# Designed miniproteins, single chains, continued (2): the designs that were tried, part 53

Each design is a single chain, and the fold is of that chain. pLDDT is the mean over its residues in the fold that is shown.

## One batch from the design tools (miniprotein)

Design m5821
Fold by ESMFold2-Fast:
Structure m5821 (fold): chain A 73 residues (1-73)
Amino acid sequence: SMSSELEKQLTIEQLRLMGHQVDELIAHRQALIRQGTSQAEIDAKIAEFSEKLRKEHEEEVRRLNRKHDILLS
């Protein structure tokens, strides 16, 4: 059904968003390692970046859910 297709599209989009955020986290950590950043500073900066990504993820999930509600309503 059309409703089932929209739910599949929403799920795929959410999974893509999560994948992108994981890739960004890995890339950021690798960049800090290449720059010769100390382990303590890497851990601190990765923790800060992870919190930023968590907030961005929550915001985007809310946006996707609102879009889904509009399309199904």
Scores: mean pLDDT 75

Design m5822
Fold by ESMFold2-Fast:
Structure m5822 (fold): chain A 95 residues (1-95)
Amino acid sequence: DLRSLLRRIEEAIRNNVLNDDDLEDLAQVLDFYQQNPQLFDQVVQEEFGMSARQFLERVLRFLEGQRRVFEMLGDRDMARRIDDLIERIRQLLQS
């Protein structure tokens, strides 16, 4: 269920915590957006009162903050995975 997935991501953002499950959830959300951007925008507006673009911008800011945290911890693998998601979101926002 897309709504449950989006709510889990919003919870991660509110708690300012990112783990492996959150990265998988984010990848699935981005896959859904690429396949069904109109439906994604509708669901995000219904659940959070914001556009898909605003939601993706919110996720982007969260990931940029988390990347800095993992860089400080020396977790190069996590930092690279976050950078991959950041690049995906930036590409989608240019569409």
Scores: mean pLDDT 88

Design m5823
Fold by ESMFold2-Fast:
Structure m5823 (fold): chain A 99 residues (1-99)
Amino acid sequence: LERLKKLKEEALEMEKELEKVTSEPPTDFKMRTKQLSIEELEQEVATLKKVLDNIEKVEKESPPTPLNEGVIEGMKRILLTHVRELLRNIEKLLEELKK
């Protein structure tokens, strides 16, 4: 339970960071994700954090061209969608395991 609360906080922090830099929110596409276990959620949070770090690194190292900027923004939009789906998964598991 405490592990799951920590994962929720980490995912919320990632969502906040991505919302600041994403000009257009990922909206119209709702996806049903399979409910994940706590261990699977921990792995997913770790993976998404690595992806975010890699995107930021690529952004800093890449030449400032419209193509590169578009690709990076697209990657951030996709990542935000995954973070939001992860948050929904965490919330559902918290509801099932509450206390």
Scores: mean pLDDT 71

Design m5824
Fold by ESMFold2-Fast:
Structure m5824 (fold): chain A 61 residues (1-61)
Amino acid sequence: SAEIEAVLAEARARLAANADDPEAADRIQRETMARLFELGRRANDPAALEAALRELGRMAR
């Protein structure tokens, strides 16, 4: 959970810093999704992973 929260905070900052660069935003989203899936697998917490993916999708829109 704390690791997922840190990954989401980093993604939010990176997306904000690259708001005018859609290619960078796409790369950041892909990198963040890959990291969230790996953390979700290790934590065995599908509900936390699902919430994190929804939050990332909200940031990207």
Scores: mean pLDDT 82

Design m5825
Fold by ESMFold2-Fast:
Structure m5825 (fold): chain A 89 residues (1-89)
Amino acid sequence: SFTSKRQNYLASATPEQLAELEKKRESLAEKLKSADDYIKGLKFDLAEKALNEAEEILNEMRKENTATVDDEVRLGVAYLRLAVEKVTA
């Protein structure tokens, strides 16, 4: 499963690799939260920018085979929410 593969990767990773992954995780979470806050404030251009920055972080994680299905779903749902709010605003 994806979970088992990720756990095995983390168990074999160096402390430096784990620290870099955690930084990317924190940055991704921060950008997704900023996008949600901007959507609630009807600041759609800023929300789109934050989601694009989140996608760049996720692209780096994809290159390193550290991206999870949950990461993909969270970003996709955030883009969908932005689209819905823009047409209903």
Scores: mean pLDDT 80

Design m5826
Fold by ESMFold2-Fast:
Structure m5826 (fold): chain A 79 residues (1-79)
Amino acid sequence: MLEELRKEAEEAIEKGDFNKFQVILQKIYQAALAGEITLEEFKEFLDYVLNLVKEKYPERTKIFEFMKKRMLERLEALA
């Protein structure tokens, strides 16, 4: 799952397909909410893919950093 989602996220970012990228972020978030992945694995995934966004599309970084912040706040509140 994580490796597949990471590959899909890399391809979406390379193509500039941010609609698909957002769907991938929602899938990983739902997996974390369901306890299928750890909070640490979720953080590592987001840090990795958002660094790719920052390098290729720095102007889009703020929206995805905001999404990351909101997702982490919710996950940490449920722990």
Scores: mean pLDDT 82

Design m5827
Fold by ESMFold2-Fast:
Structure m5827 (fold): chain A 56 residues (1-56)
Amino acid sequence: MTPEQIEAAKREVARLGGVPLEVVQQMADIQDLDLEELERMARVVRRAPESRAAAA
């Protein structure tokens, strides 16, 4: 587990979620998110970004 991997995961979540990296960093700090948790979050966002049928 390297700091670079954690930062990369945060950037991926920010990119997929459409929010600033700073917001993701603040959320991770408040919730003490691990690399595994960040990767899980990125997977969830990736699976259902705009594919919830025609929902919005």
Scores: mean pLDDT 67

Design m5828
Fold by ESMFold2-Fast:
Structure m5828 (fold): chain A 73 residues (1-73)
Amino acid sequence: DFDAAVRRNTEAMIRLAESLLPNASPEAKARLQQGIEEARKALEAGDSKAMWAAMKALNETIVEGADAGQITL
């Protein structure tokens, strides 16, 4: 089930992002918190397209932050 998989992956991405908050710069922390909030809103709305978009954006925030040395993995 695509919708169930998107929901599970969105929840997993939120958990990953939350685990990275303590080791993030103030700027990266703000971006992570915004991405987490958007992903949670998509989950609450039950919108699989919004969940997919939020999950992708949050993943990109993590990758860019890690590459810039603003997030410790």
Scores: mean pLDDT 84

Design m5829
Fold by ESMFold2-Fast:
Structure m5829 (fold): chain A 100 residues (1-100)
Amino acid sequence: SLERDVLAAILQIAGAVSLVAAEHEKDPKLAEVYRGMAEALHGLADAIVAGDTEAARQHRARVNELMDEAAKLADPETAEMIRRMKESVNALADEALALV
């Protein structure tokens, strides 16, 4: 559906934002976590478009793990932004998976 594919595209944009964050991050460990977040978000979006609910569940779990790790490593303001992003990503994933 168009709605499902639009929601998946927003998850891909979240992945692109994470990749931009990685390129500007001075902490190499946090930069690596941001790259992992981008890969997991892109994997989640691809799984949703493919209708692979099991792959989507696995990628979503990985996104949540990496966002929690990033929030622990980041400064307090960035950590709050990551926590809000996590809430938004999970809401988008719930809506998109209901359309699969």
Scores: mean pLDDT 91

Design m5830
Fold by ESMFold2-Fast:
Structure m5830 (fold): chain A 87 residues (1-87)
Amino acid sequence: SIENIAKQAREVLERFGLGEEADKAAEEFVSAWKNKDYEKMIEAAERLLDLIAEALKQMDDFSPEAIDGAVVAVALATLRAALRSKL
């Protein structure tokens, strides 16, 4: 679910010390989804993706945290592409 993607992004980013920024972006993402504001939802997904990219720069790509971050990033990027294709 969208709420589960947001939760996974927050949990991953909290482990990298980006919890405050992640909480805000995740709340904006879920709120936009509930309001059917798909343009804002795309913007919030891009913010979460940027935070994950920043976290991954500080980690080995083979660490469990980096793998979890990459999985969430793939889910967000796929959803963003799907939303853009329908708008």
Scores: mean pLDDT 81

Design m5831
Fold by ESMFold2-Fast:
Structure m5831 (fold): chain A 71 residues (1-71)
Amino acid sequence: SLEEEYEKYKKEAEEDKKNIQKVLDEYNKMSPEQRKQGQDTYDGQIKLGEENYKKNEEKAKELKEKLKKEK
């Protein structure tokens, strides 16, 4: 159903947001040397997470609008 698809993408977006925060929290716990050594990796993980979040959020918004039209 549309409700199930909406819940799926909403959940995926929430998980993406949590994963981004987890990466940021881990990065902030590291020493300055560790952060410098891992910067490119963490920047890449954050960027990918943000892209996934945006994609899933946009899909959820589309499904929400469709649900409004087809109750």
Scores: mean pLDDT 80

Design m5832
Fold by ESMFold2-Fast:
Structure m5832 (fold): chain A 79 residues (1-79)
Amino acid sequence: SELEEAVRELREMAREAERTGDVELIERTAEFLAKQLEKQAEEDVANGGVFTPEQYEAFLKQLEEQRRQVRELLRRLRE
């Protein structure tokens, strides 16, 4: 599936980022994951899955908070 392919690519990017300490690659990996999770949640809501619209909104807010924390971590790694 497209999700399985995305997860495989994400794992390879994460491994390379850990190996090299490449802050830019870590940032791209985190953003890729966030966008993939957002897309999956949107598709779940559209297809009448487990997310309610309220749970979807809460999930997006949690993703944005995680993005903020990752940006802060990357800022520190660049120092």
Scores: mean pLDDT 70

Design m5833
Fold by ESMFold2-Fast:
Structure m5833 (fold): chain A 71 residues (1-71)
Amino acid sequence: MKVLTTTNIYQVSLPASESPQQARDRALQKAQQLADQYTQQFGAETSISIRVTETPEGVYATATVVNTKKL
């Protein structure tokens, strides 16, 4: 079975004074918009994963969007 996989990564950065939850929510919102677009355009299954990292300089949320189509 042939499988086509496309991966896109988005990073959202917020000041250290912001909560990790706010960074996660913003990353999820952007990732969800892309996931919906890919599902409509390619008829493929899309998954989203989010990782939040806190640093002294700020909070970073990284969203990974994976679109998989069975050929």
Scores: mean pLDDT 71

Design m5834
Fold by ESMFold2-Fast:
Formats: sequence, structure tokens, C-alpha cells
Structure m5834 (fold): chain A 73 residues (1-73)
Amino acid sequence: SLIEKFKKLLEELKEMLENRSKYTDDEMLKIAEELTLLMLELIEQGKVEEVIKLLKEFGLEEEAEIIKKRVES
């Protein structure tokens, strides 16, 4: 599922952040871009609450608040 793929990408981003010396900035930007595109697709499918929950679970609380405010606007 798309939500499972989103979770896997968040897990990969967390690993990259914990092991920064093993990854390039370009590799980090690629995963961030994939996360953004998948997040937009999930929101379009009405899975916004699941996206917000996962972002908060992975410590991306600022990103979760941005998405929440945009959807509520």
C-alpha cells in the first residue's frame, strides 16, 4: 500500500539522519522528494490523518503541523 511505502521511506530517512556520514546530501534530497510526492498522493486519497500520525511518530512534528494547517484551511 502507499501508506506502507510512506512508512518505509520515513524509516529510511531516519536511518540516513542517524548515519549522515554514509550518505550524500543528494541522496537525502532524493528521499525527501519521494516522501513529499507520496505524501501529496496520500492526502489526495483522503489519508491525511494517517500521514499526520506517521510524521509525528517519526519526530517530524513541524511538517505534521504544516500539513494539518493546510488541510484545515
Scores: mean pLDDT 80

Design m5835
Fold by ESMFold2-Fast:
Structure m5835 (fold): chain A 84 residues (1-84)
Amino acid sequence: KVSIRGLSLEELKELLTKFGEIILNNEPIDFSDPEIQLILRLLTAYQFMHPEEFERYLVKLHKAKNIEEAKKIAEEMAEKLYNS
């Protein structure tokens, strides 16, 4: 089974950091971007596996004041998804 676990922890951190940046900057989601499509797939899997934690991290992301906070939250999400 080729799962989202085929991605390295570093790749997961980078993808989720990009998502955090989009939320922080209130940018429109470009559904034609293959990287965004992969991010949406990862977020769907995260929500299915850890729904309460996923919602908690989305709230934290919306409250992030700068890119450093968004990156920290994204890295925590990536580590949890990788270790699940």
Scores: mean pLDDT 76

Design m5836
Fold by ESMFold2-Fast:
Structure m5836 (fold): chain A 61 residues (1-61)
Amino acid sequence: SDKLFGATYAGKQVAEYLKAGDYEKAKEVIQNSDKMYEEAKELKEKSRQTAAEEAARRAAE
């Protein structure tokens, strides 16, 4: 959730930097947003695998 909020907030920062003509900072914010999205995708996949293993153990009872 925090990473999703950070990605949304990054969009506002990009707009402010572009308005100020600071293209380097705007580019950096975009790159960080992409990294956060990839990390969120990895966490979702790991959570899915962990949940499946947990469910399998509980079903054995």
Scores: mean pLDDT 71

Design m5837
Fold by ESMFold2-Fast:
Structure m5837 (fold): chain A 68 residues (1-68)
Amino acid sequence: SLVDEAKKLSEESRKKGDSLSSHLFDQGAKAAEKGDNDTAKGYIESGKHLMKGDHDSSDEHETKAIES
C-alpha cells in the first residue's frame, strides 16, 4: 500500500541522511494513514523525484549528479 511504500522510502532516506526526501516520504505515509491518498501520492512522488536525480537543484555539491 501507499503507507508501506512511503514508510520504506522514508526509512531508507533517513538511513542515508537525506532529510528532505525522508521528510516528504514521512508526510506521505502520515497522509496515507489518514486516508488522504491524493496528498500521500503527491508527497511520495515529490520525494521520489528528488531522490531520482534532482541533485543539482537540491544544491548538492559533494556528489556529481550525472555520475551518480
Scores: mean pLDDT 70

Design m5838
Fold by ESMFold2-Fast:
Structure m5838 (fold): chain A 71 residues (1-71)
Amino acid sequence: SSISQQVARETAEKLREVGKEVEEFLSKNKDKIRKAIDEALKESEEKGLSPAETSKLMVEKVRETVKEVEK
């Protein structure tokens, strides 16, 4: 689970930089965000991605979830 821990830390650090607005969004859309994160982690494991690559993929999946919610 070291990869999961590293990705979670890097992703949390990047999200903290955007401030409380993202925290409010994440709280309201918790289930959808968690699903996107789980999908990114599964894809990362299947492809053997690095923690940095996994973090980037996770952010991209979260962005797609945001686009769907904003619709």
Scores: mean pLDDT 71

Design m5839
Fold by ESMFold2-Fast:
Structure m5839 (fold): chain A 83 residues (1-83)
Amino acid sequence: DLERFKEVVDTFISDSEQLIALIRQGRFTREQLEALRAQVEGQFGLLKKLAEQVGPEAEPLLEKAEAARDRLLAAIDEELARL
């Protein structure tokens, strides 16, 4: 369970970093960025739910995922402000 959660978190962080790079290339429309923002919030909500099932051992991994989510949301909001 914890090991599976770690894999999901690592994937979320890697995907977030790739998306930030793509966002900064100006590849997304406003509508796509808004949809992505909602999707990221939903995915993080699922990570929180999974962390609760794993227990206290998941807390440091969830904090790492939260930091990645915050960076991705900031990149989305910055690009939306540019458009």
Scores: mean pLDDT 88

Design m5840
Fold by ESMFold2-Fast:
Structure m5840 (fold): chain A 96 residues (1-96)
Amino acid sequence: SDIDRVILQEHIMFSVREILRELGMSDEQIQEAIKKLRDKYFKIPDSYSLKDSAKLLVKEAEKIIKSLVPPDKQSEADKKIEILKQSVDYKLNVIS
């Protein structure tokens, strides 16, 4: 459970870095986004299931990405976020 939680968290953080990089965000913006995502991860209660923890972290990732991306790139961001959601659902189904 704990190892699977770390693997999913690392996958989500790596995916967020790649999404923001592809959308042209600066290294500074990417570092700040990852810091916010890590802070959210450590605030998730231990009582949460792996699935609920992953969903909460993905929701935070979506919020962070959408807050950083300019209006003209929002549609591209939405598509990349949807791929992230699908990849997390796939990993949850494989490890459960």
Scores: mean pLDDT 84

Design m5841
Fold by ESMFold2-Fast:
Structure m5841 (fold): chain A 104 residues (1-104)
Amino acid sequence: SLKEYYDSLSEEDKEILDALFEHFNSLSEEEKLKFAKAVKEYVAKFFDKSKEELEKDEDVTMSVEIIEMFKNLMKDEFGVNSKEEALKIDEEKFTELLKKIGSL
């Protein structure tokens, strides 16, 4: 599913995502955990919103397509279906997911 989500992104969104993972891969283990926590909390904030609502949300600073990709990955990997459930995802496990994605 990750490859399918990535392949469906625009070239601009792919460049943004690639830069995000290049940065993540350069971090120490402690910094990776903090980064993963920040990404998890950011995506969780928008978890209960539709794509149309995200496109109208002034707090959305990242591509809607990238946010949707992370929401779908959280649903697929952790079985979460709400903002509350997404916020409860184990930070170590989410960090390991980002490491797996970044190694592709």
Scores: mean pLDDT 80

Design m5842
Fold by ESMFold2-Fast:
Structure m5842 (fold): chain A 84 residues (1-84)
Amino acid sequence: MEKAIKAYEEIAKLLERAYQSTDPEEAKRFAREAVELAEKYRDYIDPDFVEGLREAYELPPEEQRARMAAFATIAEEKINKLKK
């Protein structure tokens, strides 16, 4: 449980940096780090979250930004459920 919470917290931070970045290259770098972290912790977190985030990374910049924001919200919801 603690490992899942930490994974979602770190992923959420990277996703937030990705959708808030004004530099497209920096945004894509943070998005890539979020995907890599999700893959690393896939045994501890929701498989649909991992796959969805991987698919979001391949989208055009505008759609990628919107999906990164959505996944940051989903990560926060996952953390809240695990803390109950």
Scores: mean pLDDT 83

Design m5843
Fold by ESMFold2-Fast:
Structure m5843 (fold): chain A 72 residues (1-72)
Amino acid sequence: MYAMVRVTPKPGKEEEVIELARSLGALAVGSDPEKGELYLVFPAELAEKIAEELKKSGLVEKVEVIPLPRAD
């Protein structure tokens, strides 16, 4: 069970966001250079808490949690 945390880092803060995400247990990190967005994959149960930590870090402009479908 996974969720994607989509973040828009502040300019020049992409590296710090990636490092923070890895320290919080990110399973995968992707980027979209055209949009200036990072896509962080976490266990679904942690995704909302991780989004709050990213917001509190002051490194991000926007955070969105996108739940991935559960294989029930």
Scores: mean pLDDT 78

Design m5844
Fold by ESMFold2-Fast:
Structure m5844 (fold): chain A 84 residues (1-84)
Amino acid sequence: SEFEKKLEKVVKEMIDLLKKEGLEEAAEYLEKAYKYLKEGKLKEAAEYYRKFLNIAEKLPLEVKIELQKLLEKFFEYLNEIEKA
């Protein structure tokens, strides 16, 4: 669906942002969280998402604001996929 493509794009944008800021470990955790989410492995997805969030708390405010906008789009697109 169109929202699945938008979700994939937003995840890539978040990963690219984290890598640009030198947060390779956070990017890897987000990549794993999304992989497990796509596989329906919600427990594993949640574990890696939590690890990502623990690093994201240490981000500069400017980067946090950019990341928050992408996360809002991520959950919006995920919600639209779940409604279908």
Scores: mean pLDDT 83

Design m5845
Fold by ESMFold2-Fast:
Structure m5845 (fold): chain A 71 residues (1-71)
Amino acid sequence: MSGEEMIEAAARYLAEKTGVSVEAARRALEAGGLTEEIAALRSVEEARKFVEEWLEKYGVENARRLAEALG
């Protein structure tokens, strides 16, 4: 349950940053192989920080396109 809450928090934050749906954001995190690392985090704040650091490396536009392609 706590790991699922971390993934949901990360997906919601990614959706806010890219303008995609939470479901599309979640699929993007799965495709990126990030969900297991996110599920191991201890707080919603750490999950959001993880997404911020990933977006800095991967790029907001690239993340948006990946999420849009996955639905």
Scores: mean pLDDT 82

Design m5846
Fold by ESMFold2-Fast:
Structure m5846 (fold): chain A 96 residues (1-96)
Amino acid sequence: SPIEEVKKILNEAMERILAAHEAGDKAAIDRVIREFVVKLQEVIEKYLTPEQTAEVLRIISEAVRKIREAVDQGKPLDEIKKIFDEALEKILEVLR
């Protein structure tokens, strides 16, 4: 299921980014962001229309920007988790 694959990719990325942020490892955060964007793009291109793909990529681009901003500003883990939760909800609306 594309929904289950998207949920898994985002949850794994969230857990890894939260751990890296707690450790102060910005390089690890950048690696995780690159890896999850690639994995997510592979899933959406396989299952979605071009219009749905464009919308999901916009949601992800905004989420990545917010995550990087939150990390750079030293925001608490809960704020980063909220960005992932909001992005997942928006993506699931496109997939349903």
Scores: mean pLDDT 86

Design m5847
Fold by ESMFold2-Fast:
Structure m5847 (fold): chain A 77 residues (1-77)
Amino acid sequence: AVEEAERLIEEGEEAYKKGDYETAIKKFKEAAELARDVDVKLALYALGLAAEVAQEMGDTKLALELINEAIELQKES
């Protein structure tokens, strides 16, 4: 639910601050999945954070996949 998704975003931000980009992306993706059907704006926010971290890592393919997922989710809402 929303509270769990918000907690995962916080855990992702903590991982990002420590330079653990893989864990940050994982937590943000988990947050987006939990929020998808209950808070679309929160899910879009989490996907945006994951895409930004993927871009910082130089993983252009993952960043584009996350951006496309966010675009499709926004169309479905």
Scores: mean pLDDT 85

Design m5848
Fold by ESMFold2-Fast:
Structure m5848 (fold): chain A 81 residues (1-81)
Amino acid sequence: MVEIRETMMRYVFRATAANAEALDYLEDQLKVLGLEAQREGDTTLRVELTAPESRKPDVDAIAALMASLAESLEVVEEAPV
C-alpha cells in the first residue's frame, strides 16, 4: 500500500491579550485543549504546535479560538519540519 507522505508542519503563534486577566483566560483555554503556551511578557503568549499538513483545519480552528480571545494574533512561523 502506498502511504501518502504528509509534511509535518510547525506553527508558532504570538497572541497579545488586552490585559493580564484576558491572558490568564486564554492560557487556561489552551491548557484545556492540551496545548503548551509560554508567556512572553505581561500580556503576550507564545504557542507552538506541530501537526501534519492534513490537520491544517484543526490548526486554523485553534488560531480562530486564540484570535477570538486575544486582542491580536501573529503567525510567527509556519514551516515544514
Scores: mean pLDDT 80

Design m5849
Fold by ESMFold2-Fast:
Structure m5849 (fold): chain A 57 residues (1-57)
Amino acid sequence: DPVVETFLSYPEEDQPTYLAASAKDEALMEKLAAALRERGLDDLADQLVRNHRAYVP
């Protein structure tokens, strides 16, 4: 997926900002979280899910 590969190409220090942006889109959040967990990046996936819950009423 081009979006997931683009995200993973970002510097690690910039990734939290993109995770916060992605959290507003449920479909993108689910896709990105699954890809992060598959790559062993569980902490980033958990941060994305927490950010999503903060935006969803």
Scores: mean pLDDT 70

Design m5850
Fold by ESMFold2-Fast:
Structure m5850 (fold): chain A 82 residues (1-82)
Amino acid sequence: SLLEKLEELKKKMEELIQEYARAADNGDVERFKKLQEELDKIREEAYKVLKEAGIEPKFPVEQMSYDELLEEIDKAIEELKK
């Protein structure tokens, strides 16, 4: 379901954000780059799912911070639970 897709994307993004912060703190440039690519891929998937849900993001999703995108996903999950 659409709700399950959003919940899965949220979990994946939360995990990747934690790894991204750790890679940045450790100066692991190769890991940082790979995690950035994975996060951008999830961003595109989230955009598709939000569009399917008929939810218009407040700003273009490609210009959102990862934290801002997580907030929009959380909002969408709550809307779909109503």
Scores: mean pLDDT 76

Design m5851
Fold by ESMFold2-Fast:
Structure m5851 (fold): chain A 92 residues (1-92)
Amino acid sequence: MKLKSKEELIDEILRTLDELSEAVKNGDYEKAIELLKKIAELVYQLAPFLSDEDREKILSLLNEIYKAIQDKNFEEALKKVEELRSLVEELK
């Protein structure tokens, strides 16, 4: 906890986003919620390395993904996960 580098946090978030996409695609919404919580935790650890604008964009996307999963809107959830993945990749 708190000892991960920026690169390690980004790589872990990207891996967890890939797992989240698979969980959503497979209809495993309970797993998807657990993975989303893990991503949120990693994002809070990454926050000191982020601009306020990037932090707000990431948190907004996490909230949109959470709502889509709660609504069982598979297509919207997957789309928002892809948007978040692209944003996180640009942070490298």
Scores: mean pLDDT 83

Design m5852
Fold by ESMFold2-Fast:
Structure m5852 (fold): chain A 74 residues (1-74)
Amino acid sequence: AQALAEEGRRRVRELLEQGQAVMDQGKAQADAYLAAGDVEKARQVVQQSLKQAQELGRQALEVERETRRRIAEL
């Protein structure tokens, strides 16, 4: 039970950290494009980063649900 809960939390944390890194990198790229006056590219980078972060968030939620199911089976 404890090992399954810890493993699930690590996987969720890794996915959320990846999502945060994608958002941070996207913001830095968007800020660079805005500084260069390229508003369209800045918007595209933000939109792409949001889609990637949302997908990672869905994966994290699925890992959490599976971990809860396994613990409930004990």
Scores: mean pLDDT 84

Design m5853
Fold by ESMFold2-Fast:
Order: C-alpha cells, then structure tokens, then sequence
Structure m5853 (fold): chain A 64 residues (1-64)
C-alpha cells in the first residue's frame, strides 16, 4: 500500500512523535487521493514514493 510504504520510509529517515506519525499518514493519504483523482482524469502519473516522502519531510520541517 502506497500510504504504508511512505509512512515506513519517513519513519526510517527520522524519529516521529505519535502526533507527527498521524500527520504523515494524513499527508500520504491526501497525496494518494489527489494522485488517484488526476489519474482517473488522465492528467498525471502518481508521484513516486521518493517524491511523496520528500514533500512530507518539507512540510514537517516547515511546521518546526
């Protein structure tokens, strides 16, 4: 599952509080849903796991 793979990769790269873990799951789910909508409309390929992880890490850093 895309969301579980993204969460696992972020957990390997940094220590997460329980609140940050929930935020990462929420962000990964939002990315997956947006990608699925775009794919259904024939407009874009889903982002790679690496691209999703990088976007989530940037958002976590911005919240500090």
Amino acid sequence: DFVDEVVALVKERRDLTPEELELVRSMATAIANAAADLKARGRSAPPSLEQAVEAIERNLDALR
Scores: mean pLDDT 76

Design m5854
Fold by ESMFold2-Fast:
Structure m5854 (fold): chain A 91 residues (1-91)
Amino acid sequence: SELDELIERARNLLKQFLSDEDVEKIVEAIRKLPEEKARRLVNALIQLATAYQNGYLSKEDFLEQAIHAARLLGAEEVVNILEEALKKYKS
């Protein structure tokens, strides 16, 4: 499906910011969301990762904005994983 293709694109892009284990946890959490929310979150993550690749965002900016997008969509499991990643990055 189109959603599965978007999820695989997000999976590959997230590897720049997160361990393989954390990427898989995020993908599983996204797949548990209603399809509309999953699609919106995946598109937000792809846009933010693309902005990072083009030099418009730092890694910290990416994580902070990804957390904000996940919160707006009620993706609490994704928020928790990204917040732990941000804490490790700042340490």
Scores: mean pLDDT 89

Design m5855
Fold by ESMFold2-Fast:
Structure m5855 (fold): chain A 72 residues (1-72)
Amino acid sequence: LTREHYRRLLAFLQAFPKDATVTLAELARATGLSRATVRRALALAGVPEKPTLSAADLEPLGALAAVMSAAA
């Protein structure tokens, strides 16, 4: 994954409502990333594969995206 991929994920997650859920396909569409790229990011963040993901499920991805988008 590139820094740009993490930046797009971070921007989406910062705007994501705390009581909302999202599918892998919706997350990919919203970020402009492929489903394979999003699935890889979830795996790297330690998020288990689920049909739908809550804001709580995505917290590790948000933390990873924040660190990786800031790294030069």
Scores: mean pLDDT 82

Design m5856
Fold by ESMFold2-Fast:
Structure m5856 (fold): chain A 59 residues (1-59)
Amino acid sequence: SSLLLKAESLLPLAPNEQAKNLFRQAIEAARANQAEQALELYQQGLKVLQQTAPKVFSA
């Protein structure tokens, strides 16, 4: 539940399609009660977000 809410909150703020797809997959996994898979996808999305954020703020 908490992870689902976090992923949903970050989805519209995702800077690119890769991050959006990872957060969408995390949301779907969380809804399917696949907690471990949801966490892994959410963490991957955060990593992409962190790596792309410095590039995005110049756009």
Scores: mean pLDDT 74

